# Designed miniproteins, single chains, continued (5), part 109

Each design is a single chain, and the fold is of that chain. pLDDT is the mean over its residues in the fold that is shown.

## One batch from the design tools (miniprotein)

Design m19783
Fold by ESMFold2-Fast:
Structure m19783 (fold): chain A 81 residues (1-81)
Amino acid sequence: SEAAKRAELSKLLEELRKEMEERLDKAYEAGASQEELQKLLDELADEMIKKLIEAAKKLGFDDLAEKLEKNEKEYKEALKK
């Protein structure tokens, strides 16, 4: 069902956010500079948006995937908050 596919995307988003936070926390604890943390955050946000686009395509949400690709910078900045 479409509801089940949307739940799968929501679960992936939650898992990706948790992974981002864990990787940032580890870098911070390892003594990463502010500049290194900002670069890592940018890289993690890029990875997250790409994984969401691929998941949307796999689940048949082509319109969502196109919207994410078209507005990648906007969604990336939202993910960094």
Scores: mean pLDDT 80

Design m19784
Fold by ESMFold2-Fast:
Structure m19784 (fold): chain A 86 residues (1-86)
Amino acid sequence: MASLEKYNKALELAHEALVKGLSIDELVERLRKLGIKISKAEAKELMIELLTEYLLNKENQDNPELTSKPELIERARKKAEEIVAP
């Protein structure tokens, strides 16, 4: 239970970081202030996962039948990686 609560809080901060254009280092620092210890690699993956879900949810709202395609999931993740990761 505690791990899930910390993960949800991390997702909230990762979303704020994406919206405000915060660095991975700033996200790690903010999470640490909440007692959440994660590495830069974990923070980067969290931002990628959150952005991937956001892109898929947007696509599902516009085209519900397409979101079940593995190709769309892969494309959304690749786009998220290009935005968050070099």
Scores: mean pLDDT 70

Design m19785
Fold by ESMFold2-Fast:
Structure m19785 (fold): chain A 75 residues (1-75)
Amino acid sequence: MEEVKKAIEEARKRAAEAISKIKDPKVAAAMQITVDSVIARAKALVEQGAEPEEVLKYIKEALKALEALIDQVLK
């Protein structure tokens, strides 16, 4: 569980850095909502008894997708 918490915190920090590069505050807010949704789902998976490895895989895949989406928004 500590490993999952650390992964969530690292994901939040990386997403915040990427979002800080977005000049449009409305787009930045939309990306932040997406990040919050990913974190909420990760927490829900933990509460439903998912294995830590599965939660970590989800966070890693979601982070990769979010970074690609932010890069696309930045043009």
Scores: mean pLDDT 78

Design m19786
Fold by ESMFold2-Fast:
Structure m19786 (fold): chain A 64 residues (1-64)
Amino acid sequence: MEKLREEIRRAVRELFEAAGISVTDEEADQAANAVLNHYKEKGITPEEAVERLRAAAEALRAGR
């Protein structure tokens, strides 16, 4: 789970950066935990959550 948490934290950070939002390490960690809890509640795997976050960041960057 540690590697998955790190991947989600990185994906969240990449998404915020693509959206032009500056976040601290603490804010990125909080957001990653919130995303993990949210997707777990909806039955979405952490791996799928990472894929969705990265796809969203890529789409935001490609649209500029």
Scores: mean pLDDT 76

Design m19787
Fold by ESMFold2-Fast:
Structure m19787 (fold): chain A 101 residues (1-101)
Amino acid sequence: SDIEKYEEELKKDPNNIEALFNLAKSYISEKKLDKAYEYYLKILELDPNNEDAIRGLYVLGLLYEEEGKLEKAKELFQYIVEKYPDSPVAELAKEKLEELE
């Protein structure tokens, strides 16, 4: 919705985690899940233990599943389990992988 505004904020401060979250959420609202994924990854490059971004990746996995993009959902759940094994959502992602394959 306010994508242009948040992109302008990010041009002024490329490390603005709040603007990156707002862009991810805005792209989810537009059903542009691949773009939302890119912004969550950028947050995790800046803050590798950001639990809100890790949870955002889990939610994206669920949204890919709802769109019938099962291979993308599986790849994302596998990524969470491999890269963030100590996150609370890693157990949820493992359960999803067992359900899907």
Scores: mean pLDDT 87

Design m19788
Fold by ESMFold2-Fast:
Structure m19788 (fold): chain A 74 residues (1-74)
Amino acid sequence: SAAEAAARDLRRARNDAGLATVTGVDRELARNLLRHFGSLEGVLAASLAQLEAVPGVDRARARLLHEAARLARE
């Protein structure tokens, strides 16, 4: 699934720059996420509602990222 692919990419992302390599995240979205949360760690800890507040993140993308972050932390 897209969430499993994104989770795999998130596990490989060791720093902020790695966020742009994540399935479903382009460079502009990665910049918006980092601007909002400050770090990759902040993105991984974000709630669904916090992700939806980011420019360029709709509900479907927020759910994908939230599920991917949960899977990546396991």
Scores: mean pLDDT 80

Design m19789
Fold by ESMFold2-Fast:
Structure m19789 (fold): chain A 72 residues (1-72)
Amino acid sequence: SKIEELREYLKKLLDPDGSGTITKEQAEKLGIEPNEDGTVTIDEALIAYLKRWAEASPQFKEELEKMIEEIK
């Protein structure tokens, strides 16, 4: 699925070691509040990425918002 393709892309970009999380510094750049342990999950990062994409491309907003709801 398209969500799986984006998840794999984001994993390779932000989590090449397969930890399932991104760093606090990367989270701050995406505008995400880290969890109490200072980490952010790949799904949280993917949701933030899709939100930014929806802001940059209003024509795809409805499709991207649907993808976000499916990840939650």
Scores: mean pLDDT 73

Design m19790
Fold by ESMFold2-Fast:
Structure m19790 (fold): chain A 95 residues (1-95)
Amino acid sequence: MRPVSPQDILDEISTLVDLLSQGGVPNDVIDEILSLVQKTIDSILNGDFDSAEKYRKKTIELIKKHLSPELAKEAIKILDRAEDLALRLREQLLS
């Protein structure tokens, strides 16, 4: 079994950026979404799950506001994978 690396999380974030850009999301909004995603991931890695949920909800609100329902679903799936990878990385660091 290969361990989860920080690069795996960065790869998911890169996929999200590409999807947001292709979906016509403005660069300033992409920057805001990236800031919220980073705060979500950092909160998970620090075990602050209340803050992670808060930043996740703000991220999803922006995604739904700026993307079609179909693209928003795909973006949320990418966010879900990034959060799962962060949880798995945290568990590896605590083991």
Scores: mean pLDDT 87

Design m19791
Fold by ESMFold2-Fast:
Structure m19791 (fold): chain A 72 residues (1-72)
Amino acid sequence: SPLNQAALERLDEEIEALEKQKEENKDDPKKVAILEVAIETKKELKEAIEKEDFERAQEINERGAERVDELL
C-alpha cells in the first residue's frame, strides 16, 4: 500500500531524528529515557505496519504514550 510505504518512510526519518536527539542529550538521563521509549515505540510500530497489523499498531501507540507520560 502506498500509505503503508509513506508511513514506514516517515517512521524511519522520525527514528533517525530521535536517535540523534538521544546522542545530543546523552548527559540528561531523563531525556534519554523518554527518547528511548519514543524510539522503541516507533520501531515496534514500524514492524506492526510492515505486517499490516493495524490493531497492534494502535495498541503500540497507546502503550507508548502511556510509557512517556509515566516518565514526565
Scores: mean pLDDT 84

Design m19792
Fold by ESMFold2-Fast:
Structure m19792 (fold): chain A 94 residues (1-94)
Amino acid sequence: IFDKAKAALDGLVKLGKISQATKDRWIKRINTDKNSKSFAKGLIIYWAYVTGASDSQIKEIAKILGVDPKTIKNWIKKLKDAFENKYDSITITV
């Protein structure tokens, strides 16, 4: 899961959605253990939201996280709503 989260961060920087400094801070957060697994899950879901993940990608993410694909779609919808309402800071708790 952490390798998937780090790959998601690389993709977000490449797309210009986050800065390199933000990526470095989030990698540090993953490495500090406190809620790191939940934070890593949130990063993967956020990446799926910003890239417009396909149904097949959503199914794969759901399998990795041990949840129903509908749960992933609901979390993506919630993140979209939050960002469309000018959410300037990313707090990922899923």
Scores: mean pLDDT 67

Design m19793
Fold by ESMFold2-Fast:
Structure m19793 (fold): chain A 93 residues (1-93)
Amino acid sequence: SAERRRLLEETRALADELAEALRALLAAYKESEEAYRALQKAVSPAFAARLARLAPRSPAMTELLDEGEAGKNPEAQALLDEIRAREAELLKL
């Protein structure tokens, strides 16, 4: 249980850092409304549900995740894959 708690704390810290990066990305895309709307439609509901179980952070991040799978933006996809990898490590404990 102690190891699981420590990994959860580390995962939340990483999720917080990645959420901040995603907010910055989302803010940049709001200057291009078309790109913002495309990104929102791209995040998968399954991924959104899993991330929400670990460390929900911001309405903007949740909104992004609820719309579908992260689109053809490789930076956004890399950030989401990083969160998913950490979730997989948490689930092993």
Scores: mean pLDDT 54

Design m19794
Fold by ESMFold2-Fast:
Structure m19794 (fold): chain A 69 residues (1-69)
Amino acid sequence: MKKKVAIIVGGDDEKKKKETAKKLKEELEKKGYEVVAEVLISSFPTDEEMKKVNEAIKNADEVIKIKLE
């Protein structure tokens, strides 16, 4: 069974967040991980964004969180 990973990328640059999440997913899948969630959040996340983060963490064996400045 593949190890399940959630990717969380925070920041206000939507293009950079999407590119970062895509690169991480490709790298993790090459290493044999199953990417179960990709969550993009703002620097000041909404309650809905935090709900998605909490659900991703709950469903994953490992969490990778990156904050873009």
Scores: mean pLDDT 81

Design m19795
Fold by ESMFold2-Fast:
Structure m19795 (fold): chain A 94 residues (1-94)
Amino acid sequence: MEKEKRAKEARNAALTAARAGPQYSDAIVQAIREAAKYDGKAALEAVKEVLEINPDLPEETLRAIGDAVKLSPEYGEEGLKIVEEGLERTRARR
């Protein structure tokens, strides 16, 4: 019960921070890390939605999100792949 609730709250916090702007990058990373501890699927969904809201996140933030989602043993690799695709898009614009 508590784990499921905390994962949902963490996912919502990540999305709220993403909508607020790139200055809240640390809040996004912390929220994804929290979600990954309680529900890897919620963390993976948060990564997908955060990147849809802010496709132009800094490389440093994208790497930190990748490290955070890796805390999920079941969905960490899929989340990391999504982050790597985001990094490739950022580099293609340079």
Scores: mean pLDDT 79

Design m19796
Fold by ESMFold2-Fast:
Structure m19796 (fold): chain A 62 residues (1-62)
Amino acid sequence: MSEKELEDEIDLALARMVAAVGVRAGWSEEEILEAVEKATKDASKETQERALEYAREAAERA
């Protein structure tokens, strides 16, 4: 496995954790998306897009 693949997986795991915490804390969808974007700011664009999609889904399920 490449270092980039490992970094992408770590960034996605952090994004999922941030989204889950935000949902449990009662944050708005906008607050959750902003927090996930900040957590993944140094990730690849593809990884950021996947993280944001997860955050939207988590917020919608709620």
Scores: mean pLDDT 77

Design m19797
Fold by ESMFold2-Fast:
Structure m19797 (fold): chain A 84 residues (1-84)
Amino acid sequence: SAELAEQIKARLTPAIDANDAEAFGDTLAAARQEVHKTLGPKSKLVSDTVATLKPSSELAAAGSAAELRLVADSIEDAQGRVVP
């Protein structure tokens, strides 16, 4: 978990430094999916890591949207397949 948090920080930092909302959202969605599969959907690891990095409100909004999309996908997986 601590190692995973450091990996997430390392991946998010370049996107934050570049102020790249798309890269930030994509990286966060990938990290959330990994944490969701490993620790479950209620894990705060990704949210706590993002809070530590203090991204801009614009980047934070992009990250939240990506996380919500991932949660919706995981709910629909219970029905056998994601329907976008």
Scores: mean pLDDT 69

Design m19798
Fold by ESMFold2-Fast:
Order: sequence, then C-alpha cells, then structure tokens
Structure m19798 (fold): chain A 65 residues (1-65)
Amino acid sequence: MELAEKAREILEKYPDVAELLALMEQNRETDPELARAYAIALSHRLVDVDPETLAKAVEAAGAPA
C-alpha cells in the first residue's frame, strides 16, 4: 500500500512523536496524502494511547469531506 510505504519511510526518518504530529499538521492542507502517511506513522507510535487521540491524528491527516 502506498500509505504504508510512506509511513514506513517516515518512521525511519522521524522517530519522535512530537515531530510526526507537527509534520502532519504542517502538511494537512498542502499535501493531504503525505499528512495521511504521517498520521499512520503517528498512530503506530501511539498504539497504546487512548483511541480518541489516535482517531484525532487520523482525522487531521485528511477527512473524506
């Protein structure tokens, strides 16, 4: 999957959760596809965090609306 491939590269390049969150927000409007990849990588880092936080991260990467 294209998103999984991008997320893998992002995880290798940007291991910090805070940096991933910043990159996701930064690209939310400019590059929604890249923002989605950051959201997936962030979700993987936050797997043991509450579901609400994970849902917000994924939603911020680009809503279907």
Scores: mean pLDDT 63

Design m19799
Fold by ESMFold2-Fast:
Structure m19799 (fold): chain A 70 residues (1-70)
Amino acid sequence: SPEEKAREILKVLEENPPKTKDELGKLAQEELRKLGVTEDEMTDVLHEMGKLAVESDASEIIKEVLGGFA
C-alpha cells in the first residue's frame, strides 16, 4: 500500500539521514524507484511520507521537505 511504501522509504532516510535537500530528493527518488512506485500512486505515497515525517523524530531536513506533501 502507499502507507507501507512510505514507511519503508522513511526508514531508509532515518537510518542514513541526508545532509541536504538535494541528497534527500535523490535518495527518496531511488527508494521510490526500488519499491516500484508508479506515477498513479506517487501522490498518495508522498502524502503518507509527509504525514509520517511530521509525526516522527526524523531530521529537520526530512520534516521540512517531506512535510510539505502532507
Scores: mean pLDDT 75

Design m19800
Fold by ESMFold2-Fast:
Structure m19800 (fold): chain A 80 residues (1-80)
Amino acid sequence: SRIDELQAQIAKLLQQANEAESQGNLQEAISLLDQIIGLYDQMIELMRENKADDREIGVAHVARGVAQTVRRNLQAKLQQ
């Protein structure tokens, strides 16, 4: 399904973001996290359209929130 494709793409980008961070490429990691957040927004919208369970939508929102927190922490490292 399209949701499964989005989940696979998010997983791939998360691996790439973690690798970028481990190499000290913080700006690249932030850019990848911006993409991940956008894909979570798209996935959540599709989940709502497909009448997915509220619990499943909630899990996606939590995962998106984690990505936003990681992004903010990396951005703070670049500025401070």
Scores: mean pLDDT 89

Design m19801
Fold by ESMFold2-Fast:
Structure m19801 (fold): chain A 66 residues (1-66)
Amino acid sequence: SQKDVDELINQADDLVDEILSLPDKKQRDYMFGLLVQSMQGHIAQSNEEDRKRLLEKLEEIKKRLS
């Protein structure tokens, strides 16, 4: 549902902030990889509308953690 996608997006934003607060680059890279995998899993199981929103968020996350 759209509500579930909104919750996933909010959780992803919070997790990005946590990842960026980590002092160790290897730990940040590892956590970033896990977040990307989790988001890709949700995208694969989503309907077309939810998929577009999650893809836009994934691209934003990749830019913030690059």
Scores: mean pLDDT 83

Design m19802
Fold by ESMFold2-Fast:
Structure m19802 (fold): chain A 86 residues (1-86)
Amino acid sequence: SELEKKKAELEAKTAETLAKDKALLEKTVPKEKLEEAIAALEEAADYLLEAAKAKLAGDEEKAAEYLAKAREAAAKVAEILEEAAK
């Protein structure tokens, strides 16, 4: 199935990007906030992946819903980074 191949490629690319972003957070975020930042980052990555999969399947409405949830999770990461900078 061609759709399964495209989904597998998206999952692989998402995992690679997430691993790099986690490594950057480990260098930037204080230890006390690191677990919370990683959890929010993983949530954002998961929703972005689901949005991409939905768009690939032609479900624009579902893609928009997941993208909105991804933005909320990404905002949490940004808030943690802003708090860590204080």
Scores: mean pLDDT 83

Design m19803
Fold by ESMFold2-Fast:
Structure m19803 (fold): chain A 110 residues (1-110)
Amino acid sequence: MNVDPRIAYQDPELAALHQEYTRLVGEALGILDELEEALRNNSSKEKLEELIKRAEEVIRRIEELIERMRALSETLDPEQQALIAQRIASLEQLIKDLEKLIEEIKKKLS
């Protein structure tokens, strides 16, 4: 999906949230790929535990971003509110995907 240039230039705070969104999505997708590969390749307990810790840290940062996005959304026009809502939905889906893999790994380690 292409970056909406209007978001990046509308407001410095909105631009900063957009930048953080792009960075966190990339980081979360990278961790998802590493978790899936580690599960498939029967990786060491030590590696799986480090990946869980990293995934839990990213989930916390995503949750903080969602709260900031919700707060800022109340000050935006309806078109920007719709775009922020879509981004929040994408972030919530990433959290669910990460939590599912974390649960699967924890069951394997128990």
Scores: mean pLDDT 82

Design m19804
Fold by ESMFold2-Fast:
Structure m19804 (fold): chain A 107 residues (1-107)
Amino acid sequence: EIEELVKKIEELNKKIKELTDQIRALFDANPEEIYEQKLKEALKDFLTPEALVKVLGIKEEIRRRQAELQAELDKLNSEVTALNDRLKAEIDRLKSQIEELKKKIEE
């Protein structure tokens, strides 16, 4: 069971790193540069009220995605904490069992 808990913790830490990297990539991307790029695309297709609404929608979409990634990261951090607590409890339980078995072997 300890080996299974360690493996789960390693898998969650990998997911946390991947999400942290995604969050950093979004924050490092200058939102203004993203909007300028999308505005240039809209201008190429002839600037219309529809194009302006799309540009404004991109800003809200970026904000929403950042919030989603942060919430997912917080959830995974909570899961890792819970698994670490369970691992500590399991280690303590096994240490107690080892001491009991050792006492029986030593008579």
Scores: mean pLDDT 65

Design m19805
Fold by ESMFold2-Fast:
Structure m19805 (fold): chain A 88 residues (1-88)
Amino acid sequence: EPVSLEEQLAELGPIKEKELAELEKNGDEKLKELVELSARAYEAWLKGQITGDPAYLRRALELLRELRERYPSPALDAAIARLEELLA
C-alpha cells in the first residue's frame, strides 16, 4: 500500500498546515521557517519526480541548500548529494 507521488503531493498541504499550527501554538518562529522551507523543497522534489522535469529537481536542490545553510544536518547533506547525483 505505497502512497503514490501524486497522493504525497496532495497530502503535503494538510500536513504542513497541521505542523505550522502546532508550532504557532508553541511560538517557535524559527522552526516554522524550517517547516515552510522543507515543505517547499519536498513539493518541488515530488513535482520533479511526477513530471520528470529537471527544473523542479533543481528548485528542490536550491531550497535544500538554503535549509542546510540555516539548519545543517547529515540528512540534508545526504538529500543534497542524492539530488546532485540525479541532476548530473
Scores: mean pLDDT 77

Design m19806
Fold by ESMFold2-Fast:
Structure m19806 (fold): chain A 83 residues (1-83)
Amino acid sequence: SLEEELARRRKQVEEARKKNDKAFDEYIKKHHNPFAEITRLIADGKPKEEIEKLAEKYLTPEQREVVKEWIDGYEELKKLKLE
């Protein structure tokens, strides 16, 4: 139903935001590195291309995979919101 679809979308948005906020706080406390700033840019809805370019320049391969997952998640949520 429409109600079920809207509830699912809201839950996905909330989960993505909480995941990003938690990861951001953890990295600020433990690493104090550009990874934390890049994850915030993802939450702000910056273009995927710009974020990936910054990740290639400043992040480790493991951090880039995490960033890619978050970008893909936010793009999926954005698509669900529009469609």
Scores: mean pLDDT 69

Design m19807
Fold by ESMFold2-Fast:
Structure m19807 (fold): chain A 82 residues (1-82)
Amino acid sequence: MEDEVRAEVLRRLDEAIERVEKAYQEGKKISPEVAEKLEAFLRAVEHLRRQAERGSPDTARDLAEQADAIAKEAEKLVEKAK
């Protein structure tokens, strides 16, 4: 059960990191300001990933939810800036 929760959290974090990284590459084509904000989001999801390695199951799920929210904000930021 703990292994299943951790696997799900890490999968969601990896997906969030990939989504933010993709948004960052697109943001670089739009403006330096958008790119800078997306770089901050990328650092934030990387930090959440490190916390998930040591967190309790409840904390790990909360971190995955936060990472997903950041990824959604990153994608919306790119769409709005186009």
Scores: mean pLDDT 81

Design m19808
Fold by ESMFold2-Fast:
Parts: C-alpha cells; structure tokens; sequence
Structure m19808 (fold): chain A 64 residues (1-64)
C-alpha cells in the first residue's frame, strides 16, 4: 500500500521508527498533510532532503 511505502521511505531517509509509524498512521487516516510533515521531519533528521521529499510525496498519495 502507499502507506507502507511512505513508512519505508521515511525509514530509508533516516527517520526514526516512531516517525515512520506516525507517517503510516496519518496516511491510513487520510491525513495526507500530517503524513507528509512526519515523513519530511524524519528525513530531515536523517540529513537526506531528497529522500524526505520522496517520503512526503508517498505519504500524500497514501492519504488521498
């Protein structure tokens, strides 16, 4: 699912398991904006802006 992909990309960007889980839960609830913010936040902590952007895009697709 897109929510699973968003979780995976958040982890690959260097986000914590907590951030990845929050991203997935927000996406599954249809809150694409919150899902994108959690994914971007996780990626920022990992220091990879490109992966953070990809995770955010996947999270938005999962929410809508």
Amino acid sequence: SHAEEAEKLTLEAGGSEEMAKATREAAEQGDSVKAGLYAAGGGAQGGNSEMARKAGEAAIKAGD
Scores: mean pLDDT 74

Design m19809
Fold by ESMFold2-Fast:
Structure m19809 (fold): chain A 101 residues (1-101)
Amino acid sequence: MLEKALEELVKLMAEQLENPIPSEELLERIEKIAEEYGSEEFKKFLEAGKNITDEDLPFLKEFLERLAEVARRLGYEEIAEQLRKNVEALEKYEAEREKVE
């Protein structure tokens, strides 16, 4: 179930705020969550995250919005706020890319 993978990812993000680890190690831990609990949608998110293309941006925004909702439900307000800011950043990048295309 995707929701279990999202819950584990939110918990990992909360741990990252208190005890930051290198990005490569963080990615390895996220990949382990995908293997254990991940759905096709979660695996798609990881693959898009490794090689982000403009075509992946709508999917990434939608995925991050779902992750923010899970964070709010679990009471991780700090994580939910950060995820919302990431969505806003992607929206700004998308708009700027379309303008210069």
Scores: mean pLDDT 74

Design m19810
Fold by ESMFold2-Fast:
Structure m19810 (fold): chain A 78 residues (1-78)
Amino acid sequence: SSLQERSKRLRKQIAEYRKVLQKDTDLIEGMRRAGERAREALKEYSSLDPLEASRKTMAALGEAMGEEVEEYLEKKRK
């Protein structure tokens, strides 16, 4: 009986920890998506001068990172 109740509590605690970790990993996943978007932007800019392509890619990365951070912060607000 007590072992069964302890097992039940541990399962609930693990589920709560997973919820907390999921919120924390959302930012990491967002940054990964932003990096992927920047890589795709670089491919689109491959016909441009290297400096121009670099500037446009950095701008795209910055905007994508900003969007992901904003979404992450919105999800954290209750």
Scores: mean pLDDT 74

Design m19811
Fold by ESMFold2-Fast:
Structure m19811 (fold): chain A 72 residues (1-72)
Amino acid sequence: TIAEQAIELVREVMKRLGIDEKYLPKLEELARKYANGEITDEEVRRFLKEELGLSDVEALDIVSAIRIGSFK
């Protein structure tokens, strides 16, 4: 499904960036909300920067993974 593809891409980005797998459930929730139109790119990026302490580049990489997985 679209959500499964988004989650898979997010897992790959997390592994590449060295993000702790404990955050996977939160990112899965964000991916589902994004796919349903419940949250925006900006809201996801804000969460990633504030909650996970990610840089702008790292946050953009995860947002891109969610976006790509949500439409492909």
Scores: mean pLDDT 76

Design m19812
Fold by ESMFold2-Fast:
Formats: structure tokens, sequence, C-alpha cells
Structure m19812 (fold): chain A 91 residues (1-91)
């Protein structure tokens, strides 16, 4: 159903946001690069190949909006919130 597809996308957004913030905290940095986030996604043993591909696609979309290919916690939170609003509007 459309609701199940939206729920899946919301779960992917939450996972991406969590992974990026955890990586920033682990490395004691205030931003993540596209390559670092993709590497962190690929390092997750509990995610399927399909889920990893979906997360990488979202990450690539977010980084395409940034000139320096880096996302701060604030920039990431804004992009996640915007995408969640777009998904909610589809309900």
Amino acid sequence: SKAAEIQRQQELLATLHYLALTLMEKKKVDSVSQDELIAEINAQEHLSDEEKAALIAIANEFFSTQKDKKLTAEQLAALVAQREQELQAQL
C-alpha cells in the first residue's frame, strides 16, 4: 500500500539521520562527507543490500544539494524534515 511505502521511506530517513549523527559523534566532527556516510552505510551488518542501496540513494540526493559535499547536523536535520513533510503530503 502507499502508506506502507511511505512508512518504509520514513524508516530509511530515520536510519540515515541516526547513522550520520552517530558518525559525527564517533569522529568528534560537526559535519560528514558523502564518501564517509556511504562507507558507514555499507559497514552496517544488520541492513540488507536493498536497504543499503536505498539509503545511499537518499544520501546522494541530499549531498547533490550541497556545493562542498559536506552536511552539518543542522543541514541534515533540515533536509530530513523537508523530506518527511513531502512524504506526509503524499498521504
Scores: mean pLDDT 85

Design m19813
Fold by ESMFold2-Fast:
Structure m19813 (fold): chain A 82 residues (1-82)
Amino acid sequence: ELPAPEELERLYEESLSLLTDPESRALAERVVEALKRVHAGEMRLEEALAELARELLEARLARRPATPEELERAEALLASLR
């Protein structure tokens, strides 16, 4: 089952905060946008999942760099989510 739209938005907002590099943030924003379209009834969940799979594949091919500062910030945010 698809989680409540507000819970999805909250989880993705937090995920975007963990992604400090512009490329990862842009990818996450595109995923959030696709899921908002599902919530609005503009597309089916299956189509959104296909978009997500494509974005994840493109991210793997792009080989995202991460700085130590970004990793420390991500760990702090993960700890705060508990």
Scores: mean pLDDT 62

Design m19814
Fold by ESMFold2-Fast:
Structure m19814 (fold): chain A 111 residues (1-111)
Amino acid sequence: NIAEDQARANRARERAREYFDRLRNAPTPAEAEAVVAEIREDLENSEDSLDLAISLLRLLEEHAREHGSLTPAEREVLRLALQTVLDRLGAYVSDEIREQGIQAVLARLEQ
């Protein structure tokens, strides 16, 4: 159902923007880490985890393009989102290959 798929994607996008805004406006590293922990739990337990991960990846890519780098907390969110996409869409891939792929994307976004 196209309408239901669009509504789900819109909700995931709004949730991703809320997380990203909270992460960007966190006054302390501890508060940023708390937002990262909420994102991790959401990505692990939500039925729309793939849509959330894709939305987070788009927001982080656009931010990296505009500012040239990511904060450590933003970089951890990028890693979690990439891992979620690989886990949901990939066949059995070794942890080494998955980690190498994540690190290659992170390196590209910081250059």
Scores: mean pLDDT 78

Design m19815
Fold by ESMFold2-Fast:
Structure m19815 (fold): chain A 94 residues (1-94)
Amino acid sequence: VSDEELEQGVQYNLELAKEAVKTLGSIENPTEEQQALLTYAKGVVAFSQGKYEEAAELFRKAAEGFRRLGDLGLAEDAEALAKLAERKAKEKKA
């Protein structure tokens, strides 16, 4: 998957991520799965706002959560987005 495809994925999923932050963020006692999904959704929103350092941290936390749940596919996706966000953060500072 290219960086362009990852960025397009973020834009495509932005509305879903905003809804996930709203719905999952209102849960008083979220499960570990709900916490990982919420963290991932917050990462997507932060990335779309150009908050690349914050997005990278959120995606890394989501990846750790998905790994604990045994969801290696979502963990790999979150790690790829974290690396993209780290590159974007460096470009913004340069």
Scores: mean pLDDT 81

Design m19816
Fold by ESMFold2-Fast:
Structure m19816 (fold): chain A 73 residues (1-73)
Amino acid sequence: RALRAARLYATGRYSQREIGELLGISQATVSRLLSGTRRTRDQAIAVLTLVLGREPSEEEVDAFLAGEEVDGR
């Protein structure tokens, strides 16, 4: 399941291999599902808030959704 795989990956607690084991599918299938799953704005905001330790700007959220690396600690 693409949505379930993306959610598990977004928590940072599981690798693609571990997600495959949890869902009963191969790691390659998990990789394909995640590649086909678009990042949502809500997920981007949550991830960037944790990474930056502050609320992200709209430009940072848009850059993250475009697949750019956000320089923050």
Scores: mean pLDDT 59

Design m19817
Fold by ESMFold2-Fast:
Structure m19817 (fold): chain A 78 residues (1-78)
Amino acid sequence: MERRELLREALEEVRKAVEKSTDNKEIYQRYVDEAERALEAGDVEAAIGHLLNMIDLLSPELGDKLVEFAKELEKKRL
């Protein structure tokens, strides 16, 4: 899976979870909005950070892939 596609899938999943949620919808919507802006700006690191703040709204499959992607980015940072 392409890294940007992974971020888009994670964002779509959290958006759907927020739409179905009745609890803390306003707070989660802010995180979704920030993740969307980061992705539009091409700021992959910021997008990952915002999505990880909502990891409890992600499926285990996408959550695990997102954590792996974050670790790969950390390896490239000095």
Scores: mean pLDDT 76

